# Designed miniproteins, single chains, continued (5), part 48

Each design is a single chain, and the fold is of that chain. pLDDT is the mean over its residues in the fold that is shown.

## One batch from the design tools (miniprotein)

Design m17649
Fold by ESMFold2-Fast:
Structure m17649 (fold): chain A 99 residues (1-99)
Amino acid sequence: LEKAIEYLEKARDALVAGDFDTAIENLKKAAEYAREDGHEELAKSIERDAKTVGELAKQTEEELAKISDPEEQQIVRDIATALGIIIVTLSLLEAKKAL
């Protein structure tokens, strides 16, 4: 689980930086390590989080394309980042409980 937790923390840090692609890759790595450690249900949960963060990134891109105001664009980015952080933090808490 230690490696799964490490990659979940890296995913959260990537989201704080606004880097959704790096966050998704780190979530996939966290799921791989959770599965290798025998935590199949945790791995499935993290894989669902990776999909949800990917859909969030896609919806954010689509909404930003509709907005011409830079202030409104920043609000959309901030909301997407906050939602992504919540998703990853919940998985991080679940992983820590499995220790």
Scores: mean pLDDT 87

Design m17650
Fold by ESMFold2-Fast:
Order: sequence, then structure tokens, then C-alpha cells
Structure m17650 (fold): chain A 87 residues (1-87)
Amino acid sequence: SEEEIREEVERKLQELKDFVEWLKKNADTLTIEQIQKAYEEFLKLMDEIYELASKLSPEERERILNEVKKLYDEFKKILQKAIDKQQ
């Protein structure tokens, strides 16, 4: 049902938020290989959210996409700082 899809999206959005918060606390300790794996994991979660969101109303999809965009921008900043520190 659409409600089950909405619940799954909110669960995955929370997983993405938790992942970004974990990265904020741990980015300075990550190796380049771990940074690459973190990037791959984020993209995978993002793709899963986008696929599920495509099944929702246009209004809900826009809300979800905007939230993911904010998380992705924050994620990129965290990873860039971690990479810069290792150079």
C-alpha cells in the first residue's frame, strides 16, 4: 500500500540521517577506503529512497527529494573535510 511505502521511506530517511550523524563523529578517523565505502553506501540508500519515493504523490516526492538533497550536501562536506585532512 502507499502507507507501507511511506513508512519504508521514513525508515530509510532515518537510516540516512543516522549515517550522516555517525559520519560527523567519525570522519576524522576514516581511511580513504572507508571513505569510499561510506560514499557507496550513501548512494545506495539514496537510490533506494528515490525508487520508493517515485511511487508516492508528487507533493510527498518533492518533500523527500528536498530532504535527501540536504543530507547529501551535508554528507559531501563531511567527506571532503575528511579527504582534505588526509592530504
Scores: mean pLDDT 85

Design m17651
Fold by ESMFold2-Fast:
Structure m17651 (fold): chain A 114 residues (1-114)
Amino acid sequence: NALDKFIKKIEEKLSRAEQLLDEDPNNIEKNIEALGLATSARTAIKKVLSKYPELKDLLKPLLERAEEIIERARKALDTHLPDDIELINRYIAEVLRGIGDGLDLALEFIKSLE
């Protein structure tokens, strides 16, 4: 089942992101990695919902979980961002990577239904 595989991949990304934040909530590297994973999950879900809005109720809990992880990581990173241009650049790069990974995951699922 293509949908079960998609949900499993989203769950794996979200569980890994939560583990990173729970291990060391103030670690910059772990927060950046968690941000990328959750951004990937959020992007994938939103892209799938744009084509299959009937999946909204099924995917909503995963979307809310991704957004919660993003908020946790962003709050931790915001305390360190004001004076670090290199950290800001890494933050932006990781968000863009997450978007790309999420789009790839969504398109893989959409193709599996054709």
Scores: mean pLDDT 88

Design m17652
Fold by ESMFold2-Fast:
Structure m17652 (fold): chain A 62 residues (1-62)
Amino acid sequence: MKVTLEEIEKILEVAKELNAPESVIEGLEKALKEKITDVSEIAKLTGLSEEQIIELHKIANM
C-alpha cells in the first residue's frame, strides 16, 4: 500500500501529538525527506507494523 507525502505529514503530526517514540518520529521524518511512500518501507523505518501505520493514517484523517 502507498500513501501520499501529505498523508505522511499528517501521520507525523498525529505521532507527535500521541508522544510516539523518537524512533517513530525520526522514521516518518526520513520517509518525508527521502519521499518514501510505501507503507512497508515506512513501517521498517519507524519500527512499527504496516497495520500500525494504517491505523495512524486513519486517525490523521478523522
Scores: mean pLDDT 83

Design m17653
Fold by ESMFold2-Fast:
Structure m17653 (fold): chain A 69 residues (1-69)
Amino acid sequence: SLEEAIEAGRKAGEEAARKVLDMGGTPAQAVDAGFKAGREAMRKLGATPEQVEAGGIAGSKAAADVAGL
């Protein structure tokens, strides 16, 4: 479902953010990585461009939470 796909984007963003922070990256870099990972996760599921953007936004929000923003 779309909700499950967006959740996958959110989880991908959270994972990407933790990886960036573990490697000494900044909160801003973690958020950017989360956005990109969320978009990529949605693309791999064959999502529409609008859904890909929603996945990126979900990923960036999850990344911001992980980064303490």
Scores: mean pLDDT 85

Design m17654
Fold by ESMFold2-Fast:
Parts: structure tokens; sequence; C-alpha cells
Structure m17654 (fold): chain A 68 residues (1-68)
């Protein structure tokens, strides 16, 4: 995993801010710090979600902290 992704994820959880994940297929997803999961995927942490997409050949391109 990209160290920048780990830092952004830890910060999002700590500050209770949503994290925007952009992938190589052009899709974006939001991490919810309350549920500690990706929106629409409640059983997956952001780490597990990124790994699952990597298995399908879809790579994480960027991570961004959303305004509170």
Amino acid sequence: LDPRFREAYERAAREKRRLKLTFSDGKTYLFDPVTRSVEGFPDLTPYAFVLKLKEKGIKLVSVELVEP
C-alpha cells in the first residue's frame, strides 16, 4: 500500500473527516469515519477495499480529505 494512503486513512479516522478515494477506472468512493468503511461497502475497511480492487486490476490513484 502507498504510505500516503495509510497516512490519509489514519488522519480521516482520527479527525472524523470523509476520505475521497479515486481509482484508475475513474470511479470515486467516500470513506465514512463513523462506520470505518467505504460508503456502500460496510463490511470492508478502506485497506481491504483497496486490496480487493487491486485484485481486479483497479489501482488507487489519489486520496483526498473532504472538507468537514
Scores: mean pLDDT 74

Design m17655
Fold by ESMFold2-Fast:
Structure m17655 (fold): chain A 100 residues (1-100)
Amino acid sequence: SSLPPPSTLSVDELVVEAVQAIVNEDIETALEYLEELLELSKEDPSLLGTVLLLAIGLYGFKEPRAIELLKELIEEAKESEDPDVLALRETAEKLLEKEE
């Protein structure tokens, strides 16, 4: 409840706060920061790898919103030529398949 609003943070600060929220199992706060990072990644695709990695971490909690966020990130990552993004997308797809 003392964390700053996502819209007032830089990209680097959003990443740090998202990581802290995931570590603290504050799923709602982590989702707010990751949703902001996802929107920013639509303007800057270089963020996709970082956002995918964080979303994969949050997916471990099996919350429906985290699953939906991961699915949206997989779709955004389809146009990426970055090998790290492609590897993280494949990891995310395999995680979703294993739970079906």
Scores: mean pLDDT 78

Design m17656
Fold by ESMFold2-Fast:
Structure m17656 (fold): chain A 90 residues (1-90)
Amino acid sequence: SAASAAVARLEAEVEANPEMSNQEKLELYLAALRELLPILREAGDEKAVKVAEMTIAVLEGAPEEELYRMAEEYGIEHENVEEMRRSAEE
C-alpha cells in the first residue's frame, strides 16, 4: 500500500543516516507523517488521521492546553496527553 511505501522510505532514510541528529530525525518524522496524512484521509481512517495530526502537533511542540483541546475534539484517549503533562510538571 502507499502507507507501507511511506513507512519503508522513512526506515530506509534512517538506516542510511545512522548518525542523524535528533533534530534531523524529528524533521524526517514530521515530513513522513505529513506525507502519510493524505493517504490515511483517502483510506477513510478518521481515527488514524486524528492521531497523526495530534502526533504532528506534539512533535512541533504545541502547548499542553492545545494538545488536550485536540484530544477532546478528536476523541483521542487522554492517556498520552496526561503522560506528557506529568512529564512537563516534573
Scores: mean pLDDT 69

Design m17657
Fold by ESMFold2-Fast:
Structure m17657 (fold): chain A 68 residues (1-68)
Amino acid sequence: DLENQIALSQALQNYLADQSAENEEAVIEAAKKSNPTLYERIKKEGSVGAAVDAMVQRGREGREEAEA
């Protein structure tokens, strides 16, 4: 399942660099295979853009900073 997790990470990085419909679809497909929680959130929000934006904002504001 590591391959699917790597694919999702790549798709998210591509989407952050270019929020195109193709990159959005790639994130949805990868999330379906490796991150059901993210996929369910995308379904709830109606778009990967809304779900990813919320995740990025929470990550930035969170107490948990990137370590090492």
Scores: mean pLDDT 69

Design m17658
Fold by ESMFold2-Fast:
Structure m17658 (fold): chain A 66 residues (1-66)
Amino acid sequence: SMEERRERLRRLLQAFLDSYDDFKEAVKKVDPELYEALERIKQLYDEGKMDEALEIFEEVRKKRLE
């Protein structure tokens, strides 16, 4: 269902952000555009704007699958 997909994406994003501090400095050095997008995702997540955070997260994932 759509709710199950949203919950899976939310858990995936949470797991990603939980480890993000461990590698964000490396991302900042090699891909500043990606770093800015990830910082925006984290900001929206921290503000409780989950739907907006998930939208940007999906865009980032789609671009990286190319």
Scores: mean pLDDT 80

Design m17659
Fold by ESMFold2-Fast:
Structure m17659 (fold): chain A 65 residues (1-65)
Amino acid sequence: AKAVVTLPDGTEVNAEILSETETTVTVKFLESGTTATFKITERTETEIKAVSEETGLEAVIKILD
């Protein structure tokens, strides 16, 4: 699914959700082609709050259909 990732500084990045489990979400950033894995802290139907496994920074992933 398509998504927008909001970083702690308010920067929004276009992404695609490649996989989601109960504990992790993996996204692909569309402009760079880079993938990142986040640990899920909170999940709703439209939004995932998560922490980067690499940097420890919090991110908000808004799900787009």
Scores: mean pLDDT 79

Design m17660
Fold by ESMFold2-Fast:
Structure m17660 (fold): chain A 74 residues (1-74)
Amino acid sequence: TAARDEQVKRLAEEAVLEAAKEAGVELDKLVVRVEDGRLQVNVTFADSNSDEQIEKFNALAGERIRAGLAALEA
């Protein structure tokens, strides 16, 4: 449903933004889409970030999205 798609999209956006804050990562662009029930997340990083910060961000964002999606399925 459109409502479920919005919940998934919001969850992914919040997870990405929280992970960026925790990792100290600055995002230049964030695009989150739900297409045919599948979540797509595209992130463009600002040049100010280190490779270590980006790696930490990717790990945190992935874990937060998985946990949030699992909670929605319950």
Scores: mean pLDDT 81

Design m17661
Fold by ESMFold2-Fast:
Formats: C-alpha cells, structure tokens, sequence
Structure m17661 (fold): chain A 82 residues (1-82)
C-alpha cells in the first residue's frame, strides 16, 4: 500500500528495504522510465556514495533530505496511477 510506504519513508529515508519496495512498486505501475523514479534512484545513489566514501555529516543530511523529497514525489505519481 502506498500510504504504508510513505509512512515508512518518512520514518527512515535510509531503509534499503523501503527504497527497494518503492522502486519495485513504481516499476510495476509503469513508472520505470519516469523522471520521478530516475531522480529518486540518483538521490539514493548519492547518499550511498557519501556514506561509503566519507562525506561530511552536513552532506549526508542534505542527501537524506533529497532521498525523502524525491521519494515523496515518486509516491505522489504512483498514487495518481492507483
């Protein structure tokens, strides 16, 4: 359910399981080539890179915010299709 994924993303935008569920659901709804999904995947990859290569706490916090914002936009697009 979209509402449950929205709640889980708001609680923890770093949860790999929530990120994967969101991407899988978006693809199942035909959003595979959408700009919203591409932005969300880019934001997630940026966060992972910063954590792996030692980004600052400020950079990591900004990247987390980008993941949350992109994920909420993607959820809004999925909601229009359900």
Amino acid sequence: KIDKLREELLKDPESENVIEELIDLAKSLGLEDSEELKEFQRAWNELLTLKRYGGSKEEIEAAKKKVLEAGLKLLDEMEKLS
Scores: mean pLDDT 83

Design m17662
Fold by ESMFold2-Fast:
Structure m17662 (fold): chain A 84 residues (1-84)
Amino acid sequence: SLIEQIEETIAYLESILPTLSPEQQELARRMIELARRLKELLEQNAPFSEQQAVLRELQRVGVELAELLYGETPELRAVRASLA
């Protein structure tokens, strides 16, 4: 389920957190916070607009973290453009 995927993502981010730089840790913690919020909204059957807003923010932070980990790639530029 989507909730299980979110829980797995949170667990993964928490597991790698000690291996990250301070800047990467800040973004990873923000992703964990947003993922937990998205899970809460899904469990509460919150309005789709609220779910979408949190998901978009999670995607933006995820791109920022990926750019810090891998550098700015054409693929990451395309994802960032799609979120504008």
Scores: mean pLDDT 83

Design m17663
Fold by ESMFold2-Fast:
Structure m17663 (fold): chain A 91 residues (1-91)
Amino acid sequence: KEEEIERLKKEGLEAAGEMQRLLEELKKNGYSKENLEKLLEASQRVIEALEKLRELGVELPNQDEILEEAQKIRKEAEEKLKEEEEKKKLA
């Protein structure tokens, strides 16, 4: 249990760091399909880690706020990816 909790914390922290890095890159260089796919993957990993921690009875400070932010980022990335696919069909 303790080893699993530490693993999930590490995975969540790494995914959150990747998510933040990708957000900064998108602000500087604009949206690309590759960066949006990576952002979607990173946000999903954050969500999965936090949900599993919650299942194990671990409540972290600001866990609900971090989860909500990651869910919002995931939804925005999904919407942007759909827009890119639709533009490609019209061209």
Scores: mean pLDDT 78

Design m17664
Fold by ESMFold2-Fast:
Structure m17664 (fold): chain A 86 residues (1-86)
Amino acid sequence: SEEEKEAAERAELEAQRQKEAKRQEMLDKIKSFANKILKEEGIDMEVNTPEDLQKALEELKKKGADPKTIRKMELILQLMEEVLAG
């Protein structure tokens, strides 16, 4: 019936919305983690995009931050880009 087709289409749209919501939650966690590291390093900037994170990474390098912190931030940037691409 027409009603069965509409129900199936709504179920698929709901599944897509749930997938997008989970992706957004993952991005928010990545942003929170990056911003926590920047705050601990005394860098007064907020990360919301990969471009922001790239700028934060350059500021860490200019400051002479620990190489382990720099590498950790590079991995966070890569993870953020992967989540945004998928």
Scores: mean pLDDT 83

Design m17665
Fold by ESMFold2-Fast:
Structure m17665 (fold): chain A 66 residues (1-66)
Amino acid sequence: MALIRQQRILQAFKVSSQVELVVFLRQSLGLTHVTPKHITDVLNGLPVPPYLEVFLGDIVEGKIPP
């Protein structure tokens, strides 16, 4: 369910939009290859690089802090 996944991911990073999430990932976490399309694809359940799926999933599950 893309809506619930989007809401959980945004809350885990304490951001209000996917644009803010992209900025946070690029500037604060050094993920310089993350694009707005990658985040949109993740939030809609579309295929993305596996490292992003695993990383965002781990943060949403509380296994690692954002």
Scores: mean pLDDT 64

Design m17666
Fold by ESMFold2-Fast:
Structure m17666 (fold): chain A 63 residues (1-63)
Amino acid sequence: SMRIQRLEQTLKESLEGAEEMRKQAEERRRKGDFLGADVLDLVAGGSEALAEHIERRIKELKQ
């Protein structure tokens, strides 16, 4: 269904966004910006939690 397709796209984007934030956090940490790195890790964690929620919703809709 179109709803499932949209959720799968959002899932993909959320996971890709989290990976990018994690890479930026590593770069910030290398430059000594530990606070900036921690903020990016927090944002990435939020995107990962959203991805888990979306994955559960997709499974519910397929039932």
Scores: mean pLDDT 87

Design m17667
Fold by ESMFold2-Fast:
Structure m17667 (fold): chain A 70 residues (1-70)
Amino acid sequence: SEVKKELERIAKEYGVPLQAAEDIYHYYTEVEGLDDKEALEETRKAMEIAARTKDIGKEAAREIAEELAR
């Protein structure tokens, strides 16, 4: 799958688990209704921000995910 291959590449590039990249991609496709290309671009941007703000970005993403799961 082209999408799967790109998500693996993004995850490896930013040093994040593949599952995290997949979860963010699915949020953009399922909740925001973006197409594959736009969802991949937004996922890459999210990973770039997380990498830049390593500790803060990961903690914030976790808290947001936990709140949305309630």
Scores: mean pLDDT 74

Design m17668
Fold by ESMFold2-Fast:
Structure m17668 (fold): chain A 92 residues (1-92)
Amino acid sequence: PSEDDIEADILEAMARMMASVNDLALPRLEKLSETDPIYQQILDLNRQAHDLAVAAADAAAAGDIDAAQALIDQTLQVMKQINQLEEQYKKS
């Protein structure tokens, strides 16, 4: 195994963890979206973050470290948008 193989394994594990966290949030967000339009937006972003995290894990598994890093960065940006919407909703 090369250093690149180790880095790819770490990125894959991290991406799979991010996808799992997003999956665990889905039932609660689906319930909240029934009564509040803001949670429909949060649900849509959470689904986007999940899809990006899965794509990151697949890229890492294929040994594409650059693609995996870029997709993880995109996942984190979407998760940041979710946090911003939740804070904005609390102020409303």
Scores: mean pLDDT 83

Design m17669
Fold by ESMFold2-Fast:
Structure m17669 (fold): chain A 98 residues (1-98)
Amino acid sequence: SEELREKIEQALKHIEKALEALDKGDVEEAKKHLEEALEHIREALREAPKNRKLINLLIASALQVIGALFNLELGDVEAAKNDLEGARENLEEALKLL
């Protein structure tokens, strides 16, 4: 649906903004964007049809954003960026199923 696509696209935009913030050393701004990305992924899961592959990709992306937030709390910016790249790939794959 258009609503589902929009939620996934909003999550991707916030992940990109978080990565830009991390490149500038702004960890607090990055965390703020990651919390917004998580909310949009949760909304996408709520709107998702009963499709196992789509649901698994959305859950995987949520876990990767959570992992990035955890790594930022530990001061591991590089691990957080790797988690966010994985989240981006899973969300882009989810869009291909729409």
Scores: mean pLDDT 90

Design m17670
Fold by ESMFold2-Fast:
Structure m17670 (fold): chain A 103 residues (1-103)
Amino acid sequence: GAEELIARLRRAIEEGERLIEELEELLKEAKEKGLEELAALLERVLEELREAIERLRAALAALEANPDDPAVRAEAEATLREFEEVIGIAGIVIGIAKRILSK
């Protein structure tokens, strides 16, 4: 139902915001250590994640305005799937950054 999908979108936005905070801390450390290539990678992932969160917010607003529209629900589901791919990549990059920064 629309209520379950709205709850999923809200949880996805919260997860994305948590990952942004983690990526911003890693970016700060990379810059402080002069790791220019890692900093550039982290900046790109941050930009992609911020864009994905804005798309989730737009999907949430559309769904709250028209919860019974099948097209709006389908768009929200598609946006969630695309976000899952973005956070998967972000998780891999965070893991790489932590390994580099711990040495």
Scores: mean pLDDT 90

Design m17671
Fold by ESMFold2-Fast:
Structure m17671 (fold): chain A 69 residues (1-69)
Amino acid sequence: MTAEDYAKELIEKVGKDKAIEIYQSIPFGPGAGLKFLEALEKESGIKVPEELREDTTNLLMAMISSLLS
């Protein structure tokens, strides 16, 4: 699986509305993107490999920005 595959599966398994709710519940500040990834991992039960975590986080942030636009 690629970072894009993980990002898509996390959003699909959690659901777009729930993913947006989780994103909005995360306090603004350092590590917010990583906290979002960790929250989606916990909710979905999917664990992203360490080597893909940064890329998956960046893709998740882009996807949420697109959904909120």
Scores: mean pLDDT 81

Design m17672
Fold by ESMFold2-Fast:
Structure m17672 (fold): chain A 96 residues (1-96)
Amino acid sequence: EVEKLKKEAVEQIKKAVEILKKLAEETGDEGLKQLAEGAEIGLKRIEEAIKKEDLEEAVLLAQMLLDGVEEAGKAPEAVEKLKAALEKLKEALKLQ
């Protein structure tokens, strides 16, 4: 169950990154390009935390990523994916 939740969380974050990359490509918006680059770095950090079995760090990093994308106000679909990912990571942490 915990491994499934970790996998599903990573898949949701990957979808958020792809949404941001597509929006940046379609609009040419420099802010969206920076958000996409930041989200890709955030994804790598979250994956490393999960690999180290540090779910507390993974939750913290996912929250920071969600807050940054939400504050920018440019990608509501990416925000929804990140909210789903954060909930999956919180569930995994509770079961661990």
Scores: mean pLDDT 87

Design m17673
Fold by ESMFold2-Fast:
Structure m17673 (fold): chain A 87 residues (1-87)
Amino acid sequence: SKAKELVEKALELLEEALRRLEAGDVDGAIELVEKAIEYLEEALKLEPSVNLRFALGLAQRAKDALEQGNVDVAKQLVQEAIRYLKK
């Protein structure tokens, strides 16, 4: 489905965001998380699911944490979002 393709794209972006954070590229990670949020919002409109709603909320909180400079908190939130998307 198109929703599944959007979720897979969001997953790839969130995994790349974690790699950027490990490399110290916070600005690059924010851009990737923002793009992932867009794909998750589109997927949720096409096919609502509990796991997808939780993953979207976690990704949004991760973006907020990055904007506040809380990189370690953001990493944990991105990892948890990835876990919900893989359920």
Scores: mean pLDDT 91

Design m17674
Fold by ESMFold2-Fast:
Structure m17674 (fold): chain A 84 residues (1-84)
Amino acid sequence: MTAEDALEFYEREAGLDREKVRELAEKLYKNHTDEQLYELYQQIVKETEEALKAGDKEKVEEYITQIAAIHLAKLLKEEEKKKK
């Protein structure tokens, strides 16, 4: 998947601002290694499931936004690898 495909997915799925998700993803990309992004993603996915079970809609929406940004940051790193 490309970063552009991911941005369209996040915009359609969560109604997120495409540019806002990209800006957050760039910040994560600059401040986190690939391994740290994976660890953060795993933690937030687990927290999202617990929030869903608890019925905490506000936290679910917050975590979904963070998940989208983390996923996009990882895709940006993958695109760099393809360029060699």
Scores: mean pLDDT 74

Design m17675
Fold by ESMFold2-Fast:
Structure m17675 (fold): chain A 74 residues (1-74)
Amino acid sequence: SMATARELALAWARWALSQVPADASDEELERIRAATLQTIRDLLRSRGLSEEEVEALLAEVGEFLRRQFAEMRA
């Protein structure tokens, strides 16, 4: 289901955040964000989601990661 896919994508994003070094540069954060989104894209595609569903969830996850990175810099 879409709800299950969303939970899986967010769980992956949260795990990736837990691996971010406390002293990570903005460039390192952007690389980690890009790599995480690509991993999630591949995972969702492998689960049989449509490209529309994949891109919608990646937009949600990307916004989640952007907000979390901003909070780390506050």
Scores: mean pLDDT 85

Design m17676
Fold by ESMFold2-Fast:
Structure m17676 (fold): chain A 67 residues (1-67)
Amino acid sequence: APVERLRKTAEELLAQAGDDPFELDVARALILIEGAIYLSDPSLTPEEKAAIRAEVDRILAEIDRRL
């Protein structure tokens, strides 16, 4: 599912970034780009898009907590 792919990407990016502010900003940018790609996909249901929005928000909050 798209939300599961986004979560896996975020886990990999955050593991690589650790607590490095520059790498965390790169992770934020990449997560926003991947989220935007899914949200622009006309084949996704409104429920899937809501899940993607919620997961993006959760990941961004996690990044903000590390800074």
Scores: mean pLDDT 85

Design m17677
Fold by ESMFold2-Fast:
Structure m17677 (fold): chain A 94 residues (1-94)
Amino acid sequence: SEEFERIKKEADNLLKEARKAAQEAVDYARQHSPEEAIARLDEKTREIGKKLGELARQSKDPEAKEYLAKAIREVLSLQGDAAVEIREIGKKRS
């Protein structure tokens, strides 16, 4: 469906933003506090998750809803993994 193709493209772009935000937060942690890096990560992933959730709420296509649900889970996984890496960087510097 055209709706599914459009939603998939939007979700894929938001996932790219999430991956970039995670990497930037990890890189930021190398010169800044883990707390500041995690706060930035949480802000960006919350914004992205909200956008994915709004797309899921507005969508009528079951395939699009399933894809968005998987994308939301991926954002949460990326956030969790990046937060662990940030904490490990902080421990090595302390």
Scores: mean pLDDT 88

Design m17678
Fold by ESMFold2-Fast:
Structure m17678 (fold): chain A 68 residues (1-68)
Amino acid sequence: SAALLEELRAAVRQVVAALRDAPEEEILERVRAVVRDLLAHHGITDPAEQAALLEYAEAYARELIAAQ
């Protein structure tokens, strides 16, 4: 849903801001961990949907890192 995507984007923005000076791979590892927890909290159990949302979150994180 649009609401879930906005919540994912907010979580990714928070991680990138908190780890601003960290290596990209460290930021992406934290993004993956936080997003997995968020998906579990929302009861998202379909592996294909989980994979797609993780890929979306990582792509968004890379955009934010590149914009700095």
Scores: mean pLDDT 85

Design m17679
Fold by ESMFold2-Fast:
Structure m17679 (fold): chain A 102 residues (1-102)
Amino acid sequence: SEAARVLEETLERMKKSTDLEEVAEIAEDGLLEVARLLNNEEMVERIEYRRATRPEDPVERLRRVRTELLLFRQEAEEQGNEEIARLLQEIIDLLEEMLKNA
């Protein structure tokens, strides 16, 4: 799946970054690309709105990204897309660890 590839690349890029603002940007870019690939216009509009209204605090920005990831994972589970749901959970787990250490 092209969407799964994008999420795997997003996860790898996030793991290599030490800057919380950069991590948030990588996660937002990955989610936006996946939403477009899955033709989920509602998710695209939601992510674009979150980017336009992003907080200056990187920690708060990551918390908002985590909220979008949780919603996207739930939608993927409801649609039976187990691979996408699993990869989204791996990204969520990484963000939660980063937030814990912030």
Scores: mean pLDDT 85

Design m17680
Fold by ESMFold2-Fast:
Structure m17680 (fold): chain A 65 residues (1-65)
Amino acid sequence: DDQAAAEAALRDLEEVLKEVEKTGKITPEQASRVVAAAVFATATSDPELRQRILEAVRKVIEAAK
């Protein structure tokens, strides 16, 4: 369901964030994972889940700057 998918996306983004914080850059594979999570966020009907995913995406992007 959407909640299980959101939890999986959040865990994936947490893993990407840890790697990006270590290297200071984002790989194409990591970028595709971030994009997939952002697309899922726009498709979800739950505004709280959307906000949580988008906030996690923002943290990854900030770590990559």
Scores: mean pLDDT 79

Design m17681
Fold by ESMFold2-Fast:
Structure m17681 (fold): chain A 89 residues (1-89)
Amino acid sequence: MKEEIEKLRNKAREIVSEIRQAVDEAKDLPYEEALKLVRELIEKAGKEMQEFIEKYKVSPEGRELIAKEFEEAVSIANDGLLETIKKQE
């Protein structure tokens, strides 16, 4: 179980990194296109994380840790999109 938790933690960190990179790339796009790109990435990431949790029957503690990491990733994406809107004003 320890190895599965570490894999989930690493996957969550990879997702955070990918979302941050997508937001940085999207800042040069119109807001609607940026929103679509980031939203699709978040949806895909959420499905992959949920599938991993189900497959490995991750403990409640592990699920809570992963949920927190995913929520942090979504928060980063939202903050990046808000910054993009402010720059267009």
Scores: mean pLDDT 69

Design m17682
Fold by ESMFold2-Fast:
Structure m17682 (fold): chain A 87 residues (1-87)
Amino acid sequence: ASPLERLVARMEEYLARARASTDPAEQERLLRGFLLLAQEAMRYLDPATRAEVEALLARLIEALKAGDFAGALAVAEEILRLLREAA
């Protein structure tokens, strides 16, 4: 598997665990882990896709700062979809 495919697989696991969690602290920890993996994935993207993911990462950071985990999960799903299309 490519480096991007491996990052996507790890991000899918983090997102699935965050969705299954009822603990806000665990959701925040998992979503922060997702954020770090998404930032690493950006190095493997073309400039147009990277710009789109960068904008979504800014939205994810804003949602996490606000404690909006439902919003953070929705943005994370959008990021993952774009990365899967690029892989």
Scores: mean pLDDT 88

Design m17683
Fold by ESMFold2-Fast:
Structure m17683 (fold): chain A 87 residues (1-87)
Amino acid sequence: SEIEKEVDKLYKVFKENIEELLERAKTASPEERMLLAFQLKTAKNILIDKLNKLLEESTDPAVQEYIKKKIDEINKLAEEALEKILS
């Protein structure tokens, strides 16, 4: 579906952003890592808000389940990345 394609694009961009933040964290000071962690949390919250709006607008149960699955995947990826940035 068109909604699933949009979700996939948003998810891909988010994964690429995480990879960039993780790479930057490798050489970052503790203070810089805090800023990177804030950027990750902000990006995640914006994405989850967008996906929740798409979920509310969708009437197809299969599309709703797909979006819910992607929200779970995003939360897990963000949690894992946050732990790595702050360690």
Scores: mean pLDDT 89

